# Designed miniproteins, single chains, continued (3): the designs that were tried, part 39

Each design is a single chain, and the fold is of that chain. pLDDT is the mean over its residues in the fold that is shown.

## One batch from the design tools (miniprotein)

Design m9323
Fold by ESMFold2-Fast:
Structure m9323 (fold): chain A 124 residues (1-124)
Amino acid sequence: SDREKQGREAEELTRRYLESQGYEVVEEDLEIVDDDGNVLRIDLLVRNRETGELVGVEVKVLTADSKVSTEEFLKRAEENMEALTSLGKEKGLIDNGVAIVVDYSNGKAVYRRVIGEPWERVEL
């Protein structure tokens, strides 16, 4: 489907972007099991090549046909990644989390948020 294709393209572009920023992809589709036995996934686990920091990266795609605004979608992506980051830190799997949104709703725009920092528009 177009949605699956956009998701795959967004993840590939995000991987290349992170590598260009000095990160190494360690794992894809990182599974985390919560205390209730639910299996959650983070799209990418990356390591900062300079600092050794382990970062969970969640990639979300806002499609051109979406009824959700960019602002609302960014808020949901942030809340989801804050929860995943908290759990991943508790399980000793990551040091921090990053949300990336690829927005196709008004042309192509890419937004990045490091948990604890503001959203930034980035070029891929």
Scores: mean pLDDT 83

Design m9324
Fold by ESMFold2-Fast:
Structure m9324 (fold): chain A 81 residues (1-81)
Amino acid sequence: GIKEILELIGLVLRAMGILLDLEALVAAHPDDARLAALLAEARAEYQRAVDAFRNNDLAAARAAVDRMDALLAEARALAAE
């Protein structure tokens, strides 16, 4: 129903926000190859979230966003070193 569609939209918007935060971290630390690698992984998970949205697969979209959140947390920890 409409509730599931709105939740999918919210998940894709959250995924975009995570990418923007990761891109900002990479831009602040351009020589850190570890941060660049985490951004590449997050871009792959973002594509999975978009594919899940297109397939109306709420569970797959949540899983992709959860993995993106974990990647952002790891990137923030590395940037704090």
Scores: mean pLDDT 88

Design m9325
Fold by ESMFold2-Fast:
Structure m9325 (fold): chain A 90 residues (1-90)
Amino acid sequence: SEIVKEVIDKAIETFKELSKKANEEAQKIIEEAIKELKELKEDPNATVEDVYNLVNKYSAKILEKLSLEEQKELIKKYEEWLQYLEDLLL
């Protein structure tokens, strides 16, 4: 689905932006998230729910490796991405 691919591309873009300001441990987890998102993009049966679940899984793991200021940035980007999904689906 083209919509699913757009959602995946938006998630990848957001993780790339977070990676630029993140510490090395968080960057490694972000790279893993981007890799799985790219693999999901090649799956013709992938759903928006699959993207949502993957982003949530990795956001939780990334959050554990972040400083307080970096956590604020992640939460802000996550909220922006949720708003994007709501606007797209509703």
Scores: mean pLDDT 85

Design m9326
Fold by ESMFold2-Fast:
Formats: structure tokens, sequence, C-alpha cells
Structure m9326 (fold): chain A 95 residues (1-95)
């Protein structure tokens, strides 16, 4: 689905930013991946969205360890996790 593809694209950009030690860019891309993960879930592709959001959040957390802006990277990681959680909840709600 288009939204899951965008979530995966931003997850990749977050991973590339993390490799450069750019915590601010990694955090920003992780937040975008989280947004598209939530939209993918609404479109019926919550599993792909969740994986992309988790991947982007991990990349932002790794960027924080490499001397980027730890606050921006952490914020992006939280946003990415939030999108992943939203995607999971949209795919299945506890009865």
Amino acid sequence: MEYAEEAERYARLAEEAAKRGDGEAAGRYAAEAGYYAAEAAKAGDGRRGRRAGERAARAAAEAAKRGGDARAAAGGAIAGIGGAVHAGLAAGEPA
C-alpha cells in the first residue's frame, strides 16, 4: 500500500541519518515514518506500517548514541513508536 511504502521510505532515511550521526534528521524521519505507519493501518496494512515505524524509532535511538541531538532523536523515536502502536491497535483491538 502507498502509505506503508512511504513509512518504509522514511524508515530508510532515518537509518541513513543515524549512520551519519545526524540525530535531528533521524528523529524527524522517524516521526514521518510513524505518521505514515498510522495511515497505513487505516488503509489495512498495519503490519507493514508497524515494522517501518519500529525500524525508524530504532534508527533514531541509535543516532542519539552517536552524538546527534539526543532530545530530537528521542522525540522522533517516541513518535515512531507511537505510530507503530497506532498501527498495531488499528490492526487488532483487545476484545
Scores: mean pLDDT 69

Design m9327
Fold by ESMFold2-Fast:
Structure m9327 (fold): chain A 95 residues (1-95)
Amino acid sequence: SPEDQEEVLRLLSQIQDAILNINRVMGTKSKEEALKYAQEELQRLLRRGIELARRLGDEKTVRRLEEMLKRAPTASLDELKQMLLELQDLVGELY
């Protein structure tokens, strides 16, 4: 529906903002602060992605995002960046 497409687009925008903000924190603060930001923000976005994928009936995407959510707290900054890109791709395919 148009409403589901709007929810997908809003989540995609927030994922893009997270990627840009990680790069900003890297340029203006420390790698340690960027890591903390990436961990907190990826987990927030993954939970939103899980909720959206579940509402849309995509159980395969739900399972993949839940796997990423389990890995996020112990992931490196580079792994968190890769997970954000994967989240972007998966959310983009939901509609």
Scores: mean pLDDT 88

Design m9328
Fold by ESMFold2-Fast:
Structure m9328 (fold): chain A 69 residues (1-69)
Amino acid sequence: MDPVELLTSIPGIDEELARRLVETFGSIENLANASVEEIAAIPGVDEDLARAIRLYAQGVLGLNPEGPP
């Protein structure tokens, strides 16, 4: 249950970017509650990747009752 390993499961995220996300937001819970714009502010993350990260984090926590778009 390493958040870095969880994030690297997302296509387009390597270990370096995953560590940067964890360092910035602190946890998967914080990522799930962050806005797309806040996640996209990380260098190397565009809006599409930010949406994927947020949805994945919400799915891991069971917070997304709607299927992914």
Scores: mean pLDDT 76

Design m9329
Fold by ESMFold2-Fast:
Structure m9329 (fold): chain A 82 residues (1-82)
Amino acid sequence: SLLEEAEEILRRMEEIVREIRELVPEGSPEYIYAGVTLGMAQIAVWILKKNPDLPEEEKERILKRLREMLEELEELLRELKE
């Protein structure tokens, strides 16, 4: 289901943010960016979970943004490991 995919994306983001936090100083721009992005993703998944009657197109738009946020975090983690 769309919600299951969104929750799976959120779990992967939580893992990536934990890894970023291990690689950068607390309070760095990367640390803050990762935390803010995760917070936004948590809110998005909460909206999907609490509003099952949202139009499918709106749910798909939220899911697309979640995928984009995951890709942005994966890119940041790659750059930090280089």
Scores: mean pLDDT 89

Design m9330
Fold by ESMFold2-Fast:
Structure m9330 (fold): chain A 79 residues (1-79)
Amino acid sequence: MLSVDEKAELAIKVAQQLLKQLEQSDLPNEQKIKILEIMLDELEKFLEWAKKQGASQEVLKKIEEIIEEIKKKIEELKK
């Protein structure tokens, strides 16, 4: 079974891969924003779960950094 930290590292890798694919896609900005907002909601819920499960500070920081990156990308696409 995967540990909390292993699950978090997997979620981080999946989010990073999806962000890379989204940047390379020809999707309209409105569709990209919608996908990013869904990712943001899911990652914020995952962060709260990981905090409750006692995930390491290192892993929590990585999740928070991805959340901030997604927020920044949403703001940039809304311009």
Scores: mean pLDDT 83

Design m9331
Fold by ESMFold2-Fast:
Structure m9331 (fold): chain A 61 residues (1-61)
Amino acid sequence: SAAEEAKIAEVVALAKEARRATEAGDFERAQQLEERMRALLGTLSGAARDRAIEEIAALMA
């Protein structure tokens, strides 16, 4: 659905921001971004969540 696509995009964006925060040494911000990412992942269906995780793995590896 369009709503699930939007959530997947937001999860990926949060993952990218969390990585940048970690690289900058801003661990407090990284933790906050990771908490938001986990909260959004928890609202996704299994298939949509698996796809979000796959996209994060592909972009963060």
Scores: mean pLDDT 82

Design m9332
Fold by ESMFold2-Fast:
Structure m9332 (fold): chain A 88 residues (1-88)
Amino acid sequence: LVEEGRRIVLEAAREAGLDVAAVERAIEEDDNLATKRGLIAAYLAQLIEQGASLEEIEKLLEEAVREGLLTEEEKKELLEKIRKALAA
């Protein structure tokens, strides 16, 4: 989850022509829950872009809850928002 998100952010930075080493250092220095949640959000965005099902997204969010990165309530709220977005 966090490592997959980190890879995605660093790859996006490289493609955008940003200083990848500076981005990597910022992620390393910001070892907090908000940063980890941001990295998971990047991974979720990639899965949605690749056509992942709601079932696949739910499994990823359940894993994030087990790792202490999301609450059960936050998982349910995100799933509902994603479900509505994908139904449009």
Scores: mean pLDDT 76

Design m9333
Fold by ESMFold2-Fast:
Structure m9333 (fold): chain A 82 residues (1-82)
Amino acid sequence: SLEEKKERIVKAGTEALAGLEAYIATLPLSPAQRAALQAALAKVRAAIEKVKNAKTEEEFEAAVKALQDAVGALQALLAGVL
């Protein structure tokens, strides 16, 4: 069901985000690198919230795409830092 799909993605995304936030906090970053990563993390949080608030299958699909895009951007930034 839509609710089961939403619950799984929100739970997995929230747990993954918490782990990434904890990991990023340990990295020796410049202020500019930290600001960029914090902005990317904020976009991931916003995308998870869109998944949580989706009322239709179409909204859910759009929210999942936004989450995938936000995670991809965060991964690209992390690769550039490491």
Scores: mean pLDDT 86

Design m9334
Fold by ESMFold2-Fast:
Structure m9334 (fold): chain A 73 residues (1-73)
Amino acid sequence: GGKQALEETERASQEATKEKRDYDKDPSSQKAARYTGYVLRAIGYALQAQLLGYGKEASEAARKGGLPLNIPA
């Protein structure tokens, strides 16, 4: 449901932010890949939430997790 998609968007965004901090401290290709994976996961859940009518809330959930996404209406 929409609420679950929002919760997963926030969680994936938080994980992306954590991996970005680890990358910034000590860069590696493996850390970059993990960061990118979580960003794509956050986008996927945000788009699912948008399809269910929660596009604005998905953008807010991602930003709350530290990822500056703007999902179109």
Scores: mean pLDDT 84

Design m9335
Fold by ESMFold2-Fast:
Structure m9335 (fold): chain A 109 residues (1-109)
Amino acid sequence: RLEETRLLLQQTVLEIVAKQYEKLGKYELAEEYREASKDPEKAREKMAQLQADLDALFDEIGAEKGIPASLVSPLDIAEYLEKRKEADPSLTEEDVQRRLQIYMAILLG
């Protein structure tokens, strides 16, 4: 029962991620995540990959701030993305906001 609910949440997260990549103009990635959301096994694999990417991001933020990755919060992710925007003028406010939505979707799934 919990496994069925978890699968539905994972599929929903992948659909949200696909929509955010589409808004960023990354249509090939958006299609990849959208197709993965249709297949339970592919959805699980994509969620595992997204979780690994998020874990790597938490390690990077934790190292930069001098805190354990387990203490990294969604606010720390938002601050990190804002600093990246300041360092890279090609990043728009929309890019930062869409990336934050992707990470929040992963954290909620």
Scores: mean pLDDT 72

Design m9336
Fold by ESMFold2-Fast:
Structure m9336 (fold): chain A 94 residues (1-94)
Amino acid sequence: MEASERAYEAALEATGDESIARGARVAVDSAIRKQSLEPGSIEYEITDSFVRMSVTVITHHPKGREALRKAIEAVAPIDPEVSEELRRLLEERE
């Protein structure tokens, strides 16, 4: 909850775009949810796919890559595992 709110604020400060900031929050929330699921379960696979899809959609926006990068940086002190997963996905889109 604190991590996703920080992600929203960081993305909003970087871009001024509430839509992309909400997208960054969704990506962070989904990555956090994935941590509570068992690897190899159908719920884990669905959630993993959703995290990947959310990053892909965000990075299609001209400011989305920078917004997501700032959100990842803001989340790193709270949840370094979520931050690292999202950073790897962002690198796949660059």
Scores: mean pLDDT 83

Design m9337
Fold by ESMFold2-Fast:
Structure m9337 (fold): chain A 93 residues (1-93)
Amino acid sequence: SEALERLKAAVKTGIRIALSLGILSPAEADAALARVDAARSVEELLALLRELGVSDEALERIRRLVEELPAMDPIERDLAEVTIAFIVFAHFR
């Protein structure tokens, strides 16, 4: 699933930014990244994000972006991925 792979990439980017800025420890980041890699569906990955502290409002925004991916051009898809990454990063603060 392209939607699942792009969501995984975006979430991993958000986690790596949080690690780089010292918001997450290496152990916390490694555990989160392993759980992202293990996710088998968009729903499972959104459930993980909820557990990590992402708000219901932010999860709804991410879900809408993922649902719109098939209708997006390549630039819009890349912007959606960046948007998701920053939503995830912001919730680790």
Scores: mean pLDDT 85

Design m9338
Fold by ESMFold2-Fast:
Structure m9338 (fold): chain A 79 residues (1-79)
Amino acid sequence: ERAREILERIASLDKEAAELRKQNTPENRQKAIELEVEASFLEIQLALDIIDAAHKRGEDPLELTERVREDPSLLEEVL
């Protein structure tokens, strides 16, 4: 549940930041950066969870990270 909420928040932040960048004003660029920074902190939190899950599964953390990036629902199965 928490992992899904974090992934949805990251996706939402990235989408909003991309839309703000299209408007190409200094204010919108600054707001986009703030959203991107928030998304980065959430990504770090998920990375720690992925590393733990990979260890429990006997998988490479990078391989699991790539699979989660393609299918975010995988975290609900492994956490």
Scores: mean pLDDT 77

Design m9339
Fold by ESMFold2-Fast:
Structure m9339 (fold): chain A 76 residues (1-76)
Amino acid sequence: MVKLVLLVSESEEAKKKAEIAKEIAEKLGAEVTIVDVPGQGPLIVFAEPSGSGFSARGLSEEELEKKIKELIEESK
């Protein structure tokens, strides 16, 4: 089973993107762990055990969905 880790800052954008990312990942059968981090940084998403990931900085909701799907498929 693919596991995704979401590093979520105190930023409203990061929190909103984390909710979207979690919903998409769970629909695709991935297990999601949320880790709260201090500051205003972007949402960081990575897969375990591969460690592959991306920053959600500047991504639209549609681009975020595409990146999550790609990460899950790559991490199988």
Scores: mean pLDDT 81

Design m9340
Fold by ESMFold2-Fast:
Structure m9340 (fold): chain A 83 residues (1-83)
Amino acid sequence: MKEALRAIEELIKAILAGDIEAARRATEEAVRRLEELGLPELAEEVREATELAIEGIREGNVTKVIGGILRLIGIQIELERLG
């Protein structure tokens, strides 16, 4: 649990820094941690949110970047509810 939350936090930081390579590494770590927890649906949501944010970075589209970050925050809230 805590490791998955930490990985998502690092992912959000990478997105805010505009570091696509760091974001992809943090995504794979978060996905791996979520799959280990038996939460493959949340792992897919992390992948989708990250791709939206990366598209936003590449396009200079702030709305996509913010949309990706908000989806990741929603995933963090869901994980905290699960305990």
Scores: mean pLDDT 86

Design m9341
Fold by ESMFold2-Fast:
Structure m9341 (fold): chain A 72 residues (1-72)
Amino acid sequence: SKEEKAKKHGQEARDAIVKMAEDPENAEEYYQRALKHADELAKITGEKGEVAAKTLRNASELAYQGAKARLA
């Protein structure tokens, strides 16, 4: 179902966000993965999921900046 696909993409994005904190040396790959899954969530859910997708994109950006700061 669309709901199950949306849930999977949301979870994959959240998992990638966590990985940026756990494995900051590979943060760019996790960041790209998180954004890809957030975008797929947005495509599946449309207007109803726009806030969730935006929240995941914002969280991904903050996690990525945090990972880069730790490696500086």
Scores: mean pLDDT 87

Design m9342
Fold by ESMFold2-Fast:
Structure m9342 (fold): chain A 92 residues (1-92)
Amino acid sequence: KLQEIIEKVLELEKVVERAAELIREGRWEEAARLIAEALGVPVPESHEEMLRLLHEKVLEIFGLKPPEEWSREVTEEIAEKTAELGRKIEEA
């Protein structure tokens, strides 16, 4: 279970890093398609939508219940990871 989560998170990190690189090159459309393909979601039309989709995928990977059912520790880990991935997209 833990190994599966780690593997999926590492795969997502690689995709986000490549998407950030494409955004830095001015290739937003390609970055959006890459994220869409990796997440199995529609192509995001904005940074906000891309961040929302990434957050939803991180939650899915961890298999977590709604926030009110999460422990503080788990919620903090998800928030930190989501912020890290979002920062990579925003800094691109």
Scores: mean pLDDT 70

Design m9343
Fold by ESMFold2-Fast:
Structure m9343 (fold): chain A 55 residues (1-55)
Amino acid sequence: KEKLIEEIKSAQKQISDLLKAAANTVLSPEERAALGKQVSELTKKVIEGLRKLRE
């Protein structure tokens, strides 16, 4: 379970870092779409990890 918690924290940090970078940079529509997809994917990993922890 320790590895799963580490993976969740890593995904949360990546989301935070991506959002901070986006806030400080003017993004094209394509770049914004790509960032949104990455954040969505990482968010799904966090949700999946939390579900496994409830198991």
Scores: mean pLDDT 78

Design m9344
Fold by ESMFold2-Fast:
Structure m9344 (fold): chain A 78 residues (1-78)
Amino acid sequence: SKLEKLALEVLKLLLEIDGSGVKFTEEEKKELAEQIVKGLLEQAEIRGTSLKETAEEMGESLGEKYKKLLLEIAELLE
């Protein structure tokens, strides 16, 4: 799905930023991508803000590409 593809792109970016060189299987990557989506939903609930507002706030931490990907995920979920 488009949601899975965007979440996998977020995971790829986070792994590049981390720089540890940790390798995951394709199935582990899918599970981690699902946790990224779940994390966005959980943060929106905790903050009491919309998914889009939560994505904006979280996205400010790691640069423009990360923010753009989180906003696209939020748009698909709303």
Scores: mean pLDDT 82

Design m9345
Fold by ESMFold2-Fast:
Structure m9345 (fold): chain A 60 residues (1-60)
Amino acid sequence: NRQEIADEIAKLTGISRKTAEKVIDLINKYGPTIPASEIAKETGISEGQALIAKLTYIRS
């Protein structure tokens, strides 16, 4: 469930739910091999936040 995953990402990383949804959309568009650095660049979050968000979504 996209909404539940976005809420979990926001809770784990401190980013907004809207930003978590953008991360999910980027992974869906470019695939799970998208680097955390590219996610960070596109969304303005840290690479650490992007990595946690990516791993949380992939494990879901």
Scores: mean pLDDT 84

Design m9346
Fold by ESMFold2-Fast:
Order: sequence, then structure tokens, then C-alpha cells
Structure m9346 (fold): chain A 67 residues (1-67)
Amino acid sequence: MAELNAAMKALGKWLAAAQEQLAKTTDPAERQALVDQAIARLQAEKARVTDPSVKATLDSLIDRLRA
């Protein structure tokens, strides 16, 4: 429980910072690189997680970044 909450809080804070950086980035190549990097990180975190609920949350975040 505590590790899950800490990991979700850290991921949420990082995602908010990544979204703010994406909002400030107007160059398509840089924007695509930031999205690819974010997706790669979320996929790496998903590979380390065994909890199905956490995996579902990470999948949702990846889908949001692809949209």
C-alpha cells in the first residue's frame, strides 16, 4: 500500500512536469522525442510492476500520451 501510493505520487508529479514541458515545446521533433521518452519510461515501470491495478493505470497513462 505505502509503496504503491509513493510510486503513484512520484509518477503523477513526473507526468505533470512532462505535460508542462510538452505544452511549452512547439518543435514537432522535440515534442515527439519527449512523448517517446515518456512512453518508454512508463513501459519500463509497467515491466517492473506485478499488481494488475497498477499495470492498468500505467496503460491508461501510456494511451493518454499517445493521444
Scores: mean pLDDT 74

Design m9347
Fold by ESMFold2-Fast:
Structure m9347 (fold): chain A 74 residues (1-74)
Amino acid sequence: AKEELIARLRAEAERLRDVDPVAALQLEILAHEVEKAKSMEEILEILEAAVNNPDLPEVVRAVAREALEFARRA
Protein backbone atom coordinates (compact mmCIF):
# COMPACT_ATOMS: atom_id res chain seq x y z
CA ALA A 1 0.00 0.00 0.00
CA LYS A 2 2.54 2.64 1.10
CA GLU A 3 5.19 1.43 -1.37
CA GLU A 4 2.63 1.34 -4.21
CA LEU A 5 1.44 4.85 -3.32
CA ILE A 6 5.03 6.20 -3.35
CA ALA A 7 5.68 4.43 -6.68
CA ARG A 8 2.56 6.06 -8.21
CA LEU A 9 3.61 9.55 -7.06
CA ARG A 10 7.18 9.07 -8.37
CA ALA A 11 5.94 7.66 -11.71
CA GLU A 12 3.73 10.75 -12.17
CA ALA A 13 6.69 13.02 -11.28
CA GLU A 14 8.86 11.20 -13.87
CA ARG A 15 6.13 11.61 -16.53
CA LEU A 16 5.90 15.37 -15.88
CA ARG A 17 9.66 16.06 -15.52
CA ASP A 18 10.16 17.36 -19.10
CA VAL A 19 6.67 18.90 -19.45
CA ASP A 20 6.18 20.59 -16.05
CA PRO A 21 9.36 20.46 -13.92
CA VAL A 22 7.75 22.48 -11.09
CA ALA A 23 4.87 19.98 -10.80
CA ALA A 24 7.36 17.09 -11.05
CA LEU A 25 9.43 18.52 -8.17
CA GLN A 26 6.30 19.07 -6.03
CA LEU A 27 5.23 15.44 -6.60
CA GLU A 28 8.74 14.22 -5.64
CA ILE A 29 8.49 16.27 -2.42
CA LEU A 30 5.02 14.78 -1.76
CA ALA A 31 6.35 11.23 -2.34
CA HIS A 32 9.22 11.91 0.11
CA GLU A 33 6.75 13.19 2.76
CA VAL A 34 4.61 10.06 2.32
CA GLU A 35 7.76 7.88 2.59
CA LYS A 36 8.69 9.58 5.93
CA ALA A 37 5.15 9.19 7.33
CA LYS A 38 4.90 6.79 10.30
CA SER A 39 1.18 5.96 10.05
CA MET A 40 -1.68 5.74 7.56
CA GLU A 41 -3.31 8.67 9.41
CA GLU A 42 -0.23 10.83 8.71
CA ILE A 43 -0.24 9.77 5.02
CA LEU A 44 -3.91 10.79 4.70
CA GLU A 45 -3.18 14.16 6.38
CA ILE A 46 -0.26 14.82 3.99
CA LEU A 47 -2.35 13.98 0.91
CA GLU A 48 -5.39 15.98 2.13
CA ALA A 49 -3.12 19.00 2.73
CA ALA A 50 -1.79 18.73 -0.85
CA VAL A 51 -5.32 18.45 -2.33
CA ASN A 52 -6.39 21.60 -0.44
CA ASN A 53 -3.23 23.67 -1.10
CA PRO A 54 -4.07 26.44 -3.62
CA ASP A 55 -0.33 27.22 -4.06
CA LEU A 56 0.26 23.83 -5.72
CA PRO A 57 -0.24 23.39 -9.49
CA GLU A 58 -3.65 21.94 -10.44
CA VAL A 59 -2.02 18.79 -11.86
CA VAL A 60 -0.28 18.15 -8.49
CA ARG A 61 -3.58 18.58 -6.61
CA ALA A 62 -5.29 16.19 -9.08
CA VAL A 63 -2.58 13.53 -8.59
CA ALA A 64 -2.77 14.02 -4.80
CA ARG A 65 -6.58 13.54 -4.94
CA GLU A 66 -6.17 10.25 -6.87
CA ALA A 67 -3.48 9.13 -4.40
CA LEU A 68 -5.75 10.02 -1.45
CA GLU A 69 -8.60 7.92 -2.92
CA PHE A 70 -6.18 5.02 -3.45
CA ALA A 71 -4.84 5.33 0.14
CA ARG A 72 -8.37 5.38 1.62
CA ARG A 73 -9.15 2.05 -0.14
CA ALA A 74 -5.98 0.36 1.15
Scores: mean pLDDT 83

Design m9348
Fold by ESMFold2-Fast:
Structure m9348 (fold): chain A 85 residues (1-85)
Amino acid sequence: MEAIEEAVRKLEEIAELARASDGPHADTVANTFRVAAQMIRSSGIEGLRLSAKILEGMARSVATDPELAQLAEEGAKFLREAAEK
């Protein structure tokens, strides 16, 4: 399923960007993106929907770090769009 492979690659790319951030939550955000990618590979489309909800919750939790919050919101939006295709 090309959509799942593309979503996984996109999340891994965003995880690298999060890890390069200077925020105190950079490692936590990056690890969550990598775990989401693994879950998508294991659970397919269901993994996309669940990961989107997890990333939305994370964005709210790290709101004190605007850059990391935006990366989490962008990831969640991408996963929701991928799940609808």
Scores: mean pLDDT 75

Design m9349
Fold by ESMFold2-Fast:
Parts: sequence; C-alpha cells; structure tokens
Structure m9349 (fold): chain A 55 residues (1-55)
Amino acid sequence: SDKAEAEKLVEAHLKRYEESKDEFEREASLTGAYAVASSNPKYRQQLLEKIDKHL
C-alpha cells in the first residue's frame, strides 16, 4: 500500500479516537489504527510510532 494513504487512514482513526466521547467508539478507532499498521508491514514501524505519539 502507498505510505501516504496508510498514514492518512491511521490519522483518520486517531482523529475519531480523540474526538469520540464513547469508550466503544474510541476502542474501535484505536483498533482500526492498529489494523492499518498490521496490514502494511513495510510501513508498520512508522505507523505504530504515529499511533504512539497520539496516545
């Protein structure tokens, strides 16, 4: 997958995580961000670092 597209997907999930007040939606958003990282092994470390920075 294209790195920029994967980063944008992670950012979208993290934005939902930050903006949501519902715990279930927050967990689903965080799971989605990790799923994007897992599905893009070439960029996994960079995507995980981006996720960690927002937590």
Scores: mean pLDDT 82

Design m9350
Fold by ESMFold2-Fast:
Structure m9350 (fold): chain A 85 residues (1-85)
Amino acid sequence: MMERLDELQARFEEAKKNKDLEEVYEVLSEAHGIPKSVLRKLANKELTAEELKELLQKRGGEVTLEQAQTIIEDAQKIKEELEKL
């Protein structure tokens, strides 16, 4: 549970250090339960919060618009940080 979050954080930091974009998306996918293909679209500003909510609902997930907006903002920030490495 909490130990898994610490492991995901460590993997995320290692992936950023190694500029391993695929591992970054893998860790984020595991942390948020979102497919890597969707995370790439979020990082590229190709999805709105409403579209993300609809996609997750079709997969049996329930996400509020506020949660979807936070996920999009986090994905965009991570992409910007990786591009500066």
Scores: mean pLDDT 71

Design m9351
Fold by ESMFold2-Fast:
Structure m9351 (fold): chain A 70 residues (1-70)
Amino acid sequence: DAAAKIRKRLTEKYKLPQDVVDQSLAAFKASLAATRDVLRNEAKLSDEEVDRLIANPTDGELWLEAQKKL
């Protein structure tokens, strides 16, 4: 899960306290919801395509293909 991977990175690599990690994950989830709304409403992507993009945030080729539809 993206959230679990981010939690691990913030805790182990950046040495953030657990409460700061929890706040950062809450902000990240809010940002993901906003990104999902843009992709669905402006790019006219299906829920399946949006879920695939959000699950693969570092897949530059997948995101470039989505951006061509914008």
Scores: mean pLDDT 68

Design m9352
Fold by ESMFold2-Fast:
Structure m9352 (fold): chain A 121 residues (1-121)
Amino acid sequence: MEELRREAEEIKKILDDPNASLEEKREAGGRLLALLAQAIRQGNKELALELGELLLEFIVKYQEEDPLLAEGILNRLTELSKQFDKESQEKLIKELEKVKPSLSPRIAELVDQLIETLKKL
């Protein structure tokens, strides 16, 4: 539990670093997805939601630099967020709606599909 939070903080430093390479950002995104899957397996719903929100921040920041990476992360977040409890899904929907105006049209369309998917569960 504590180790996952520390790893998330280390990844956030990479994401916040303007000098981080595209490869470092790709690795950071993959690491966040792995941590999210682990938090879900451990039943840590608070950390899982926090990691989901960090993945949304990643998508917002890097969608124009690497649209395919952003789309890939969003697709994996969609699969993983289906395993969230209803309360966490509702909180994630609110965060998705808040970031939507900052997204490209393609990523915004995928976010709308994710919101619709979670609302139907």
Scores: mean pLDDT 81

Design m9353
Fold by ESMFold2-Fast:
Structure m9353 (fold): chain A 61 residues (1-61)
Amino acid sequence: SERERLLASAETLAANLAPYDAAGAAALRDQLVRLAETQPPEEVRRAMDELYRQQMRAAGG
């Protein structure tokens, strides 16, 4: 399902961030899972991309 794919994507994004910021990765995963459960899929995907970009910029800067 779309929801299952979004949850899998959230886990992947958190795993990508974990080597740079383990605590931030855990928080991001929790936030994205919560969004996937409470928001429409199209809004979740948009928020997921934006939040991941913000976290990676912060960790990589």
Scores: mean pLDDT 77

Design m9354
Fold by ESMFold2-Fast:
Structure m9354 (fold): chain A 106 residues (1-106)
Amino acid sequence: MAAELEEELREIRRLAAEYKKTKDEEILEKLREKVKETLLKAGIDEEDAKKIAEAPISIQQAALSVVLLGARLGRLEEGVELAKLLLEDEEKALEELRKLAEELEA
């Protein structure tokens, strides 16, 4: 699972970078599908996976990273809640992420 997720994440990052350069709608659709599939494979329900995949790219990438980090730490539920917070209140979610980063400086 970990190696497959790393390959999917690398592809997702490439698609996101390409879309930022080209603004190509076909690349955006491909990016959304890959993000949704990756989230479903991580154990997220279809509704939450779709909401994250359809978010603006910067928020989509941040939310995906948070969900996958949560899954790896056995804290998937917390990761999903923080991803939802990123979709609803980006500033508050970034503040919570900043606090966690400061606490985890080990």
Scores: mean pLDDT 75

Design m9355
Fold by ESMFold2-Fast:
Structure m9355 (fold): chain A 60 residues (1-60)
Amino acid sequence: GELDELKAELEALVEEAKKVLPRAVAGSIEREVQHVLEHEPTVEALRRMKANVEKALALY
């Protein structure tokens, strides 16, 4: 479903961030993503997190 697709997309974006962003920034993103996945795994929360990660990647 949409939630599982967003989880997969977000995990892929975290791996991309680890390759492109500074280690500290990528680590912060990974922790925030894991927190949302564990504590607030809703479509709306995952969409917001995805937008935030994509914005970080686009600015770097």
Scores: mean pLDDT 84

Design m9356
Fold by ESMFold2-Fast:
Structure m9356 (fold): chain A 67 residues (1-67)
Amino acid sequence: SEVDAAKAALRDVLSGNADPSTLFGQFSKEVLLRALAELFGTPIPDVDLSTVKSLKELSELVIPTPP
């Protein structure tokens, strides 16, 4: 599935083996969000993805960062 392919690509990015900018050209924001949520065991957030401009912003919806 596209989500499984996105999960594999995200693992490569998270381990420093791939450029995160390539993921936004290869997968839709919805597929990337689902893949991130599954990788981190979090629910898929109910957000307007049109507000998301980068993979970093997308990951912040799933992985809370300290203020």
Scores: mean pLDDT 72

Design m9357
Fold by ESMFold2-Fast:
Structure m9357 (fold): chain A 68 residues (1-68)
Amino acid sequence: SSEREKKLEERRKRWEELVDLVLNDEAKAKELIQELLLEAGEPALDDEELDAVLAAWREAIASGAHPP
């Protein structure tokens, strides 16, 4: 239980950090997205792919919807 709670809280803090960066610091938002993908075992994205992801996250944040 504590392991799941810790992971959920870490994900929540990362999400809060990502939201702030997506709105206020594009370069750091891209860096954090890349780090999260690498931690998940996903391949690294190039700048154009990161721009597309960032745009999708901005749309999700602006609409109040959960990001993809």
Scores: mean pLDDT 73

